Designed miniproteins, single chains, continued (2). Designs and how they scored, part 93

Each design is a single chain, and the fold is of that chain. pLDDT is the mean over its residues in the fold that is shown.

## One batch from the design tools (miniprotein)

Design m7437
Fold by ESMFold2-Fast:
Structure m7437 (fold): chain A 78 residues (1-78)
Amino acid sequence: IDYDEATAVIAEAIGNVLEKKGDFEGAADSYEIAARNYERSGDLEKAAQMYEKAADLYEKAGNTEKAEISRQKAEELR
């Protein structure tokens, strides 16, 4: 088992639960963790998708600085 990929899947699941609860910043943080772990596992497409999702959620939370950083990370992986 690729531990980075397994960690990414768990972080993505946590992000989904937090998003459903309306904790947009917590959800974004979890998706960012998922993105970093997908990146380490070599799944760059999923990493980019997780960074884009984190950016959207940081924007909803009012954290424009983290949103911009996450969007930039997604573009770097494409």
Scores: mean pLDDT 84

Design m7438
Fold by ESMFold2-Fast:
Structure m7438 (fold): chain A 62 residues (1-62)
Amino acid sequence: VVEEVKELAEKAIKYYKEGKKSQAANFLTAGYLLTVGAQVEGRFDEAEEGLKIVKEADKKIE
């Protein structure tokens, strides 16, 4: 899950730099939903790490 969230965050940043802000937002949302899924499944450590990755990427595209 953490690796998948990292890939989505990297895609969000790339698309933002290309001017595709809506696609960048979609990739961030997908990453966030993966962290929520991990939390629901009881994988709290993975969910916390994934959320940190999403928050850091969100700061870079705002």
Scores: mean pLDDT 78

Design m7439
Fold by ESMFold2-Fast:
Structure m7439 (fold): chain A 95 residues (1-95)
Amino acid sequence: SSALEESRKKSEEQLKKLGEQMYENLEKQSKELVERAKKAEEEGNIDEAESILTFAKEMYLASKTMEDDKTYELSKKTYEEIKELYNKGKEKAEK
């Protein structure tokens, strides 16, 4: 039916726009998380670094349930970068 097809098309366009907005927000959040992780490593704040790593891991795991390769690749890259910073900070703290 044409009415159902029009309704579906509008819903699909709205979902695409929401996906684009979510991706822009994710890029901004990812950049901010990496900068916070760098500061935590520099300051030797392991508790903050662990908190940031946990958040990045949650974002990465959530991205695996989404059918969006861009979101997945960004979340994976962000998680791996933050994990590396956490490991460096932890090694310095453990001596």
Scores: mean pLDDT 80

Design m7440
Fold by ESMFold2-Fast:
Structure m7440 (fold): chain A 85 residues (1-85)
Amino acid sequence: SPRDQFFNSTTQIMSDLGFSNDDISSIINSMQDSWNQSFNDGNSIYTSFNQGINSGVNQAYDLGVPMDVIIQFRQRMMQERDRIM
């Protein structure tokens, strides 16, 4: 599914950017919860990806990930969203 492709790619993106396994798990769980809530509320797949991306960026910030890494993370997630959609 587009959802499974996106989250598999997001996990790889975080690994490539040097996120710890604990940070990856925390961020993915936050993103999946946000995506699931958005989709269950009747929003489109595209809107649900955007809510997931915003949740992931916010969680990375709260975990103390450097801003330059967060910017790269956000851009790579947006590119992956656009590739899938």
Scores: mean pLDDT 91

Design m7441
Fold by ESMFold2-Fast:
Structure m7441 (fold): chain A 96 residues (1-96)
Amino acid sequence: AEEKLKAIEEALKAGNFDEAIKLVRELYQEHPEDLELMEKVARLAAEYSKDPVAATAAMMQVIAAREEVRLGGDPKEAAQSLYDAAIDALEASKKA
């Protein structure tokens, strides 16, 4: 997981959002219930996103996912929500 996170960040630093999206999709498929990993992905997407609205939505989803799990929610659903928000932020950046 760590090597793919580093590859995602390098792709984002290069402005290669297509490669970053591909790597994020692969990472989620390998670790669909890893809440901490998807939180790191959503934070990276928010940091490097060129769309401030999508970036804000991704950061809000990090807070919401933490609260959901604290209240006994499903970590798999929380991880999926973080993944969806990260992909949305990166896709919005391709259009910017």
Scores: mean pLDDT 81

Design m7442
Fold by ESMFold2-Fast:
Structure m7442 (fold): chain A 89 residues (1-89)
Amino acid sequence: MSTAELAAALAEAAAQAASRVSPEDVKAAVRRAAEAAGHRVLEAEVEVEGDEIRAVVVLEDAAGRARGEAVVRRVGDTTETVERSAEEL
């Protein structure tokens, strides 16, 4: 998995988790997961806007930096991903 793909996957997981868990706990979990995989977290942000949750994760490793972003929408007791992007920085 590339750093960009990992950043996007962590952003999507963070946005999904923020439907049920505090943003602070989600950010802590993202950092632990990234560090366990050998990546440094430069940015981890989660914003809840009504039924939509946006998360951004920026990771760094020896090869460089990557940004992942995801927007999910609450649908009952689940979430639907409406946007997911990965970018090498």
Scores: mean pLDDT 82

Design m7443
Fold by ESMFold2-Fast:
Structure m7443 (fold): chain A 77 residues (1-77)
Amino acid sequence: MAAELSPLEGAVLFALYKAGRPLTVAEIAEMLGVSPGTVSRALRRLQARGLVEASRRGRTTVYSLSEKGRALVEELL
């Protein structure tokens, strides 16, 4: 099938791509108008697929596109 991502997973990847910087769960949730829990679940799936990377910054976890994730978004645009 042509669709590898759910609409929410695609929206999370696009938000990270458009921002061009690491984002928190709260920032992505605000951008997409969804709950932080919904974003966290999508990010865990994307991280398991190697499409996003997580890093600790003090008290907070930030997320960014992997090289594979960026390539996938650019194919969809």
Scores: mean pLDDT 81

Design m7444
Fold by ESMFold2-Fast:
Structure m7444 (fold): chain A 91 residues (1-91)
Amino acid sequence: MTFEEIEAKVEAHKDEVDELMSRIRELMKETDKYLSKIKDPEKRNYYASKFVGLVLRFIGAILDGNLEQARRDVEAIEKLVKETKKDAEKE
């Protein structure tokens, strides 16, 4: 593989990485909003810990160039945010 071929692959992946990173920033803001509404500290810590774990897994996938796993990690985070929102709305 030439240097030019490597640059082309990096550029192609960069746009998708930027989109996934932007989505994670949105999900972080939503998570903070819903966590602040949960009065039970054990529930807050549970959701916060799961969120941190999924974000770390996402970062690992990005660093490994595993975009398929990174997409799945974003979906898992979106599901967690929806669950956090439902519990926040019950309080």
Scores: mean pLDDT 81

Design m7445
Fold by ESMFold2-Fast:
Structure m7445 (fold): chain A 63 residues (1-63)
Amino acid sequence: AERERLLAEAAAAREVAAAARRVAEEIRAAHPDTPAGEVAVRGAEEAAAALDAEAAALEARAA
């Protein structure tokens, strides 16, 4: 059903967002005080925020 599909997609997006935040943490630990590391961390955190927003929109559509 449509509702189950939307909730499954939202859950998948949140899992990817959590993984992106873990990657950001690992990059920060591996590349301290480098401009490239800071850019990569920012990119991963922004991607995670976008995925969480997408998940919230899917959850709202499922209601």
Scores: mean pLDDT 83

Design m7446
Fold by ESMFold2-Fast:
Structure m7446 (fold): chain A 71 residues (1-71)
Amino acid sequence: KEFDAEVYLALGLIFEAIGDVEESRGNKEAAIEAYKLAIEYYQKALEIVPDFEDAKRNLEEAQKKLEELES
């Protein structure tokens, strides 16, 4: 089951990277959608492994990026 958590972490990282690229291009709407997807996948990883440090750190980072774009 931990393998599923790692897959969700990987998906979160992919969407966070997409969000970073879209933000750098000035595509705020696309960046917001990508960060929301990243957050969702990090949360799914934490449902499986609640103390998954990598997922926690990246979740916090993605949430901060989303908050900055929405303000």
Scores: mean pLDDT 86

Design m7447
Fold by ESMFold2-Fast:
Structure m7447 (fold): chain A 65 residues (1-65)
Amino acid sequence: VTREVALLIRLVAEAIRFGEAVKVRFEGDTVYVTLEGLPEEVAREMARRFEELGKEAGFKTEVIY
């Protein structure tokens, strides 16, 4: 299993807990996560969590909301 697949599985698992869909794109060492239709406070908390997961997997994380 590649780093990208392992991180994708974790990101999807986290998003499922909120009942929300996320869009994930990988470019080199960066992962882009797009959040749609969330209250700003929830989006910020999810962004923080995704940044932590990305860092643990060796990726720079850019969250768009």
Scores: mean pLDDT 76

Design m7448
Fold by ESMFold2-Fast:
Order: C-alpha cells, then structure tokens, then sequence
Structure m7448 (fold): chain A 67 residues (1-67)
C-alpha cells in the first residue's frame, strides 16, 4: 500500500539520522583534536539532526494514527 511504502521510507530516514546523531556524539565526546569552535559547530549540527529526527518521528506517528 502507498501508506506502508511512505512509512518504510520514513523509517529508513530515521535510521540514517539516528546513525548521524550517534557518530556526531562520539566525535564530540572522544575526538581530542577538535578545537572549541569545531565542537560548537558539531553541537549545532547535532541539534539540527535531533530536530530532523523529531520531525520524522512526528510524521510517522501521524501516519500510524490513520484509521
């Protein structure tokens, strides 16, 4: 069904964004070579990725609530 296909696409997008979030978190936490400025830019990207995950999750909830 078209609904199931859209859900599958959103699930894959959420998985991709979650991987990016995890890799950014690891880099910020464990990379000793990062300057304070580089860490701030990575934290900004982490916040953007988290907002994108929230948006995808909200859309998935809307689709799953369809009767």
Amino acid sequence: SPLLEEIRRLVLEEASLTMEEMLLYVKITLDPSLSPEEKEELRKRLEEVQAEIDAVTARLRELLAQK
Scores: mean pLDDT 86

Design m7449
Fold by ESMFold2-Fast:
Structure m7449 (fold): chain A 99 residues (1-99)
Amino acid sequence: SLIEELEAKVKADPDNWKALTLLAAALYEAGKYEEAKKYAQKAIEIGGEDNPDALSVLGAALYELGKYEEAKKYLEKALKADPNNVAALTLKKKLELEM
């Protein structure tokens, strides 16, 4: 599976923030929100906050976990990094409907 391939890649190179971001996104799509949050946080720690995809995945995972205020914080960071990021704009619409 894509998750197993990305887990192997992260195990081989734990500082590969691009692989961490892709793993977080794949885990989010699989409904594994706590794990998606963990790997998205790690991607941001290693690659920095100029990573709108990792920020968007973190926000989206927090949203699915019911942490709307925290989700909004990371959405704002993602949109600051890239105001046209598709995942961030999707999360924005979800948060506007729930809040």
Scores: mean pLDDT 88

Design m7450
Fold by ESMFold2-Fast:
Structure m7450 (fold): chain A 58 residues (1-58)
Amino acid sequence: AMEYLLKGLELYNEGKYEEAIEQFQKALEIDPDNRLARLGLAFAYQELGKDEEAAKVL
């Protein structure tokens, strides 16, 4: 969980939003209650214009 979360945040900061989404999803597969991973997913979806997907993650 933590490894995927940190990689997701790194990719998000690099502007690699699709890759960041994959890492945040992996973090949530291990720890579904990971609030930081859910927030990262939502913000990455918003950056890609996927507002409906962002709303569903929150």
Scores: mean pLDDT 81

Design m7451
Fold by ESMFold2-Fast:
Structure m7451 (fold): chain A 55 residues (1-55)
Amino acid sequence: MKENIEAAVKAARAIAEHTGQDVEAAEKAAREIALEDPEESGKQAKGLLEAMGVK
C-alpha cells in the first residue's frame, strides 16, 4: 500500500514538473486518490513512471 501511494505521488510530481503545474497540489491530490484505490493508482503510476523513464 505505501509503495503504491508513493508511486502515485512520484508520478504526479513528474507530470506536474513536465506540464508546469503546481507540484505540491498535484502530489496532495494524487495521495488522496491513491488512498481511495491504492492498487489501481499504484499500477497506473508505476506504468507511467516506467514510460517516462523515472526510477
Scores: mean pLDDT 75

Design m7452
Fold by ESMFold2-Fast:
Order: sequence, then C-alpha cells, then structure tokens
Structure m7452 (fold): chain A 72 residues (1-72)
Amino acid sequence: MDPKELIEKAKKALEEGNYLEASRLVVEAARQGAPLDEVTKLATEILKKAGNDPEVLELVREAVRAALRNDA
C-alpha cells in the first residue's frame, strides 16, 4: 500500500479516537517509506491524545525508528 494512503488512514483513526490503530498504521507507513517529518508530526499528535498508553508509546517509538532507517 502507498505510504501516503497509510498516513491518511492513520489520520482518520486518530480523529476517530482509535489511537492504537492510528499508531499501527503510522508504523506500517514508516516501514513503507513514509518521510520522517510526516511520521514524527503524526506520532506527536497521537501521543498528545493517547496520554501514557505504553502500547501506543512503543508503537510510536518503532515508527520513528523505521522512518529513521529510511533516511540512512
């Protein structure tokens, strides 16, 4: 799937309050080559809304790690 489509799905999940699904979609977008800046912006918004959910935090960390590999 196109990373742009995954980012759009993640934004929709975030707006619907589905933070775990939004986080999973951001991880997949990053693994498919989504830019680090896009991943980081969306990850920040997810963390602001999800609070201290440890599953969401770990998924966000994995998304950033995956996006950083794309810049290497």
Scores: mean pLDDT 81

Design m7453
Fold by ESMFold2-Fast:
Structure m7453 (fold): chain A 81 residues (1-81)
Amino acid sequence: SIAASMPSAEELLEAAKELLEKAAELRETDPVRAEALEVAAMLLGALARLAGHPELLGELAEAAEELGLEDTAELLRRAYE
């Protein structure tokens, strides 16, 4: 099935965390690119939810909070609940 060819939960989490880390690094120097990376990480979180792994949204919210991306962390927590 199409679902069987999707990335694993671990792969989605790792990719989304990398995007959030890059967003945090760019936030002050390239805010437009930082926002695009934050949106991409949130879309990977939404994909994880659709794939049956809504718990990854909680883990991504914690990662975003640790990186100082408070607005993104709040959106991810709200999407998980």
Scores: mean pLDDT 78

Design m7454
Fold by ESMFold2-Fast:
Structure m7454 (fold): chain A 74 residues (1-74)
Amino acid sequence: KEREARVLLDKGGIALEKGDFETAVEYFTKALELDPESLLAPVAYRLLAQAYRGLGDTEKAEEWEKKADEIERR
């Protein structure tokens, strides 16, 4: 489960590096769906925020950053 989520995060990261923000959002979302309680969840939230900023969706980017900050405080 976590291993599969990590592979999706890696694919999303490659898409993000190429500027394919829509594909990055898709992979990061799938990673979270596979393992919502993963130790990688804060990383996925921050990567989603970065991808949404690339898309110009500042509201969603801020939402995901807030979720990452909340989970890291536990």
Scores: mean pLDDT 77

Design m7455
Fold by ESMFold2-Fast:
Structure m7455 (fold): chain A 72 residues (1-72)
Amino acid sequence: MLKLLAESVKKQGLEAGLPQEVVDKAAKAALEAKDLKQGATRAAKTLVDAGVPGELASEISSRAYREALRRS
């Protein structure tokens, strides 16, 4: 579910030490997606566009995607 993905992106991003503004923007991008895979992709892109290193953005998005899948 997109809401679970968005919540997980926010949680993982905050735990990684990212600013609230950045994680909220990424979570919103995930929530506006068509499906979970697109949501994870959009969240990762939003994090990278905000200056988050690609590896960290990928880790946050993949963890959030796995959590959303387990609860869907």
Scores: mean pLDDT 83

Design m7456
Fold by ESMFold2-Fast:
Parts: C-alpha cells; sequence; structure tokens
Structure m7456 (fold): chain A 59 residues (1-59)
C-alpha cells in the first residue's frame, strides 16, 4: 500500500528529526550547529511534504 509505505517513511524521518534536535541541543561548535540547523530545516520540509501526500491519499 502506498499509504503504508509513506507512513513507515514518515516514522523514520521523525525519528531522525528527534536525533538531530537532540544533537543540536548538545552541540557547542558554531559551524556544526549551522549544519545541524540546515539538516533539521530540510528534514522538516520533507516531513511536511509526506504528511500532505498522506492526507491527499486518505481522501
Amino acid sequence: SKIKELILRLIGLKLRLIGLEFDLSRETDPERREELEREIRELREEIEEIEKEIEELEK
């Protein structure tokens, strides 16, 4: 099922987001903080796109 595949991917991305946010909370190096913030922004955008696709398929 397309919906099931998207949900499993979404779960994986959300787990990665939690990990990155945890890493950012402990990071003191400015350059590494900037990299983590960029990765978090990109990941949040991907999560939003997948959530929208799931909502469209549930209709």
Scores: mean pLDDT 87

Design m7457
Fold by ESMFold2-Fast:
Structure m7457 (fold): chain A 63 residues (1-63)
Amino acid sequence: MKLSLEEAQKRLAATLPNLTPEQVRELAEAVAAGDVEAVRRLAEKYGLSEEDRETLIALARGE
């Protein structure tokens, strides 16, 4: 795990201001776990743009 849950949550809240705190937390958990598949599913569920999805996948990979 290259990013803590708290750090992921802060970064996602700043990057994705249109998401609710609950949605940010769910995505942050997937990102902190490095679970690219979960990040993709959640991004589709929350209707995120291709650009935002790509950014989250990069974070999950530790980029």
Scores: mean pLDDT 78

Design m7458
Fold by ESMFold2-Fast:
Structure m7458 (fold): chain A 80 residues (1-80)
Amino acid sequence: SKEEEIKRLEEFIKELEREIASLTQYVADQQARLEALKAAGASPEELGRAEMILNFAQIGLDVARYLLEEAKKKLEELKK
């Protein structure tokens, strides 16, 4: 039913918000790691790996934020 779909979307939104909080912390941790490696004069290979990990973490966060906005839009449409 429409009511069950609304409930599932509200639960999904709460889970996405928790996931986004975790991913935000993970991105911050990877950014700090990259800066620490730069300060320590790490090799180009080590820096490249750290940049790749940070980029993938940022993509994951961006995707999660996109899914949250889409879920919120769908919830508003269902509440018409």
Scores: mean pLDDT 90

Design m7459
Fold by ESMFold2-Fast:
Structure m7459 (fold): chain A 50 residues (1-50)
Amino acid sequence: SLEEDIQIAMLQIQISVTQIALDVAKSKNSPDVSKLQEQIEKAKKELEKL
């Protein structure tokens, strides 16, 4: 459905943006690396439910 297609696109955008943030965090040895990885995995699990 159109609604599902939009939700998929939004989750893909969320994953992409968070992945960029994760790459920056890793390059700076940020304590936020673990939290960002968990956010990506949560978004991926939400995508799998669609």
Scores: mean pLDDT 87

Design m7460
Fold by ESMFold2-Fast:
Structure m7460 (fold): chain A 87 residues (1-87)
Amino acid sequence: SAREEEAAKIAEFLAWAAEYLRRNPDATIEELVAEVRARVAADASASERTRAALDTILDALGALWEDTGGNREVLLRWLEFAAAPAP
């Protein structure tokens, strides 16, 4: 279904974000958010719903960063969990 395709696409972007953090140990949250936004903007296959959902998720990442006092490990664990397919 379109909803399952959207969920899979969102998971793909979040998996990429987690990999970006692993490959770039000195990257800031601002750099991560900017890179994810650039990747989403460049992806012509991303639906309007997928883009809206990712905007919400990136906002949640910013809130998580603030709430944890900049805990990068918590952010990475959250991305790993969010990218995993629902059981």
Scores: mean pLDDT 80

Design m7461
Fold by ESMFold2-Fast:
Structure m7461 (fold): chain A 56 residues (1-56)
Amino acid sequence: SAAEQAAISEELGKLFMELAREAWKESKGSGEEADKLLDERLREFGRRLAEEAAAR
């Protein structure tokens, strides 16, 4: 449903912001390092989503 998709979108947004916050904290203020950490985590997340989609 549209409401269910909206709820999923909200949760993905929260997850993205949390990952960005953790990446920044882990980088200790290095924007370059934070970008690399966030990119790697998003890449892994996308890979798992693609695997789940392919399994359906």
Scores: mean pLDDT 73

Design m7462
Fold by ESMFold2-Fast:
Structure m7462 (fold): chain A 62 residues (1-62)
Amino acid sequence: MEKLKQEIRDVTAEALAQATKLTDQIAEASKRGKEEADQVRQEGLQASDEFTARITALHKEL
């Protein structure tokens, strides 16, 4: 009984430590990924807006 209880405690402690590490790593990666994606999207929208403005101005003058 006591040997089984100790093994369960050791396995549980190890699993919890690994789960916490992975959760923290995923949360950190997700935060950084979102910031990078937002920056790329802003740059893309600005370029698209400039091109659209040129096309719209040409059509409006026609």
Scores: mean pLDDT 73

Design m7463
Fold by ESMFold2-Fast:
Structure m7463 (fold): chain A 85 residues (1-85)
Amino acid sequence: APQVLSKEEVEEMIKKLEEKKKEIEEKLGDSEKAKIEIEALEKVIEVLRELKEGKISQEEAREKIKEIGKETAEKLKKLEEEEKK
């Protein structure tokens, strides 16, 4: 059974991501890794805001978030490879 995310549940998800962004800023500062992770969180927050406003479907939001996650993982791996060489 599909549990449709309520506006309140989406708001809570946004709040958690904003808190995680703050934690990354406090722990990692302005490092390249922090910049990549913060940019990814900002993109996910925007997707969730569009979902909350009814501009996109829950399925579209999931696909966009998965793509952001994949791109972020690739950027982080490339950064680690550059630090090794």
Scores: mean pLDDT 79

Design m7464
Fold by ESMFold2-Fast:
Structure m7464 (fold): chain A 55 residues (1-55)
Amino acid sequence: MEHIRKSVKIFFEKSSVENVKVTIEVARMYAQRFGDERFRELAEALEEELKKKES
């Protein structure tokens, strides 16, 4: 979790909002299709950072 959250902050600082949104959708798709919790955690962390940015 912690490593993912730190990487997400760096990614968010260097990437456009559109790229972040696409990454969230892809991570959600992989989590749902493959049941890999790492993709679910990545999608949730990205969504939290996006909400903070847009709020």
Scores: mean pLDDT 73

Design m7465
Fold by ESMFold2-Fast:
Structure m7465 (fold): chain A 55 residues (1-55)
Amino acid sequence: SREELEALIRHLLEAFQPRDKAEALRLVSEALSRNGVRVSRTLLEREVERYFAEH
């Protein structure tokens, strides 16, 4: 589900602690692809933007 994908992306962002949005997009998309998880670029970009907007 979308909520499960959002939670997974947030967990990966917390684990990786990327320095900027470009690094976040690269690291998370690579991790998802390597584990066979399909995520839309739009959803990934929204969660990355949310991460850097919060604290």
Scores: mean pLDDT 84

Design m7467
Fold by ESMFold2-Fast:
Structure m7467 (fold): chain A 58 residues (1-58)
Amino acid sequence: SDAENIRAGIEEAERLLETDPAGAAAVAGSARKSAQEIGDEELAERARRLYEEAVARL
């Protein structure tokens, strides 16, 4: 499902945070947009926080 794919993307971005924060930001940003498109506020907020964390590491 779309929500399952978004969750998988968030998990991948979480794994990338330490080794590739630029890649983490790109994946988290994409996941946020997808979560907003399906109206999943919880996934969108999780992806937003992850994106901000990744950008802070750049």
Scores: mean pLDDT 86

Design m7468
Fold by ESMFold2-Fast:
Parts: C-alpha cells; sequence; structure tokens
Structure m7468 (fold): chain A 61 residues (1-61)
C-alpha cells in the first residue's frame, strides 16, 4: 500500500545518505557529493513529513 511504499522510499533514502556520507569522508572537498547529500537530506525530510501526515489521517478514521 501507500504506507509500505513510503516506508521503503524512506529506507532507501537513509541508506543513500549513509553511502554519500561515507564517500564524502573519503573526498571532503567534493562539492558535487556535498550537493547530492543536501538534496537527498531534503528529499528524506519531505518523505518523513508525508509519512507523518498519512499516519495522522489513518488514525482519524
Amino acid sequence: GELERLEEEIRELEERIRELEKKLEENPNDEELKRELLETQIELGVKLIELGVLLLVERKK
């Protein structure tokens, strides 16, 4: 369902952030990696808000 899809997307984003952080530790001056990390963190934030809203809506039924 929608909830399971969103939870999987969140998990994938968390794993991607972890990999990007590891790569950035190896290449701390890589501006492209820094940008990708920031963009991925923003995307995770949006997905977490969407999950929160969905859970609140389901609790009201």
Scores: mean pLDDT 83

Design m7469
Fold by ESMFold2-Fast:
Structure m7469 (fold): chain A 64 residues (1-64)
Amino acid sequence: MRELLYKAAYSTAKSSLDAGDDEKTALENAKSAVRTVAAHYGVEVEDEEIEKIAKEALDKVLAE
């Protein structure tokens, strides 16, 4: 499950940055992607974990 959430966050953050959005917008979009995927699979994810996954994904995109 975490791998699917991370991949969704990564793809969304990358697309957001590629479209010219700033880091703040990319992070918010990545968080929304995590929430959407979690809801689709009926998985409860705490806000702190959503933030962590989205930030890890964004940091990875920025490092590459």
Scores: mean pLDDT 82

Design m7470
Fold by ESMFold2-Fast:
Structure m7470 (fold): chain A 68 residues (1-68)
Amino acid sequence: MEELKKEIVEYLTKEFGLSEEDAEELAELTLAGDVDGVDRALTRLYLRGKITPEQATEAAKYLLSKQK
């Protein structure tokens, strides 16, 4: 579980330039199966200019593929 969280965090930080804190929040929500939480977190990130809407869509697809 912790190793999978680490992989998700590293992917998000390298591919989308997210901070470790933001990537860790997304990883935790994903592993908990909280689809609505992931969507809200991604929405907050693009509203703060940390990712583009296109990056948010790609990140959502990636994260949904990692859910249990």
Scores: mean pLDDT 80

Design m7471
Fold by ESMFold2-Fast:
Structure m7471 (fold): chain A 59 residues (1-59)
Amino acid sequence: RNAEAAREAAKRGDAAAAGAAGVEASLISQNHELARRAAQYAADGDAEGAAEAGVEGEK
């Protein structure tokens, strides 16, 4: 669910929203490395990278 939100945010170019959804998805799976990576991509303005980290965390 959060992976879907992250992908939709990335389509809008909203790096902050993509990062927030990606971090939440990764934390639900308790994958702290993916959560850190999603936050870092969002900080760098990389909406696609932030979304991809969130998708990886939900699997």
Scores: mean pLDDT 69

Design m7472
Fold by ESMFold2-Fast:
Structure m7472 (fold): chain A 80 residues (1-80)
Amino acid sequence: SLDELIEETSRLIAEAQKAIEQGDLEKARKLIEEARRLVREILELVRRENASPIQVTEAAILGGAVFFLERVVEEKEKKA
């Protein structure tokens, strides 16, 4: 369901943040790539289904989080 995808994406983002904190950029990158894929699915469902305002807000927050984390990893990879 949409709610399950939102919850799964939130877990992946939390795991990616921990991986970045631990300096495991390879793990962080893979988690971010998976989260980005789920965000795309969430946004497609939000566009096609009668999503609640809460679900729309959560989708936007998750998309922003993924974008931010991708940029953090890219900056750290350039330094390595």
Scores: mean pLDDT 84

Design m7473
Fold by ESMFold2-Fast:
Structure m7473 (fold): chain A 83 residues (1-83)
Amino acid sequence: SLEEAKKLLEEGKKYFEEGKYEEALKKARQALDIFKKLGDKEGEAEALYLLGKVYEAMGKGAESVRYYLQAKEIYDELGIKPP
């Protein structure tokens, strides 16, 4: 459900802030899967952006850039500024 996806995204953000990067990735990926199935493009972009931030914090710059670019494309299409 949309509410489940939003909860998973917020849990992922919390794990990221706590430095629990593997847990943050798992929650962000779960949220991304649900947002994609629902066609929630804004939620999809937020989850992709969180994945980019987590990979950046882990020192995985190539993976980080890939997720940031995917998020940016969706934000640009929606006319929404990235966080």
Scores: mean pLDDT 87

Design m7474
Fold by ESMFold2-Fast:
Structure m7474 (fold): chain A 92 residues (1-92)
Amino acid sequence: PVAEAVARLARRYGVPITPEDAERLLKLIKEGKLGEAARIVARHTRDPEANVRVLSLLALAAGQKLYTGSAISKETVDRLKAELEEALAEVR
């Protein structure tokens, strides 16, 4: 499922969240509670870049609109999409 793929990729980015944490975070993102999701991710990393990367991954996985202007580059978004598709193929 999606949560397993997200947890796998987050660990590769140095942010060790469990699939259970990923399920909770995806729910928060779908509900528009981005601030609460950001606080939870911040417990697992002190790197703001890693925090933004994992939040962007969660937004993509949740099917939410992602703005690429000031947070992350288009190239980073395209790479995250490709990595998420690969991880989803691995976990099914």
Scores: mean pLDDT 72

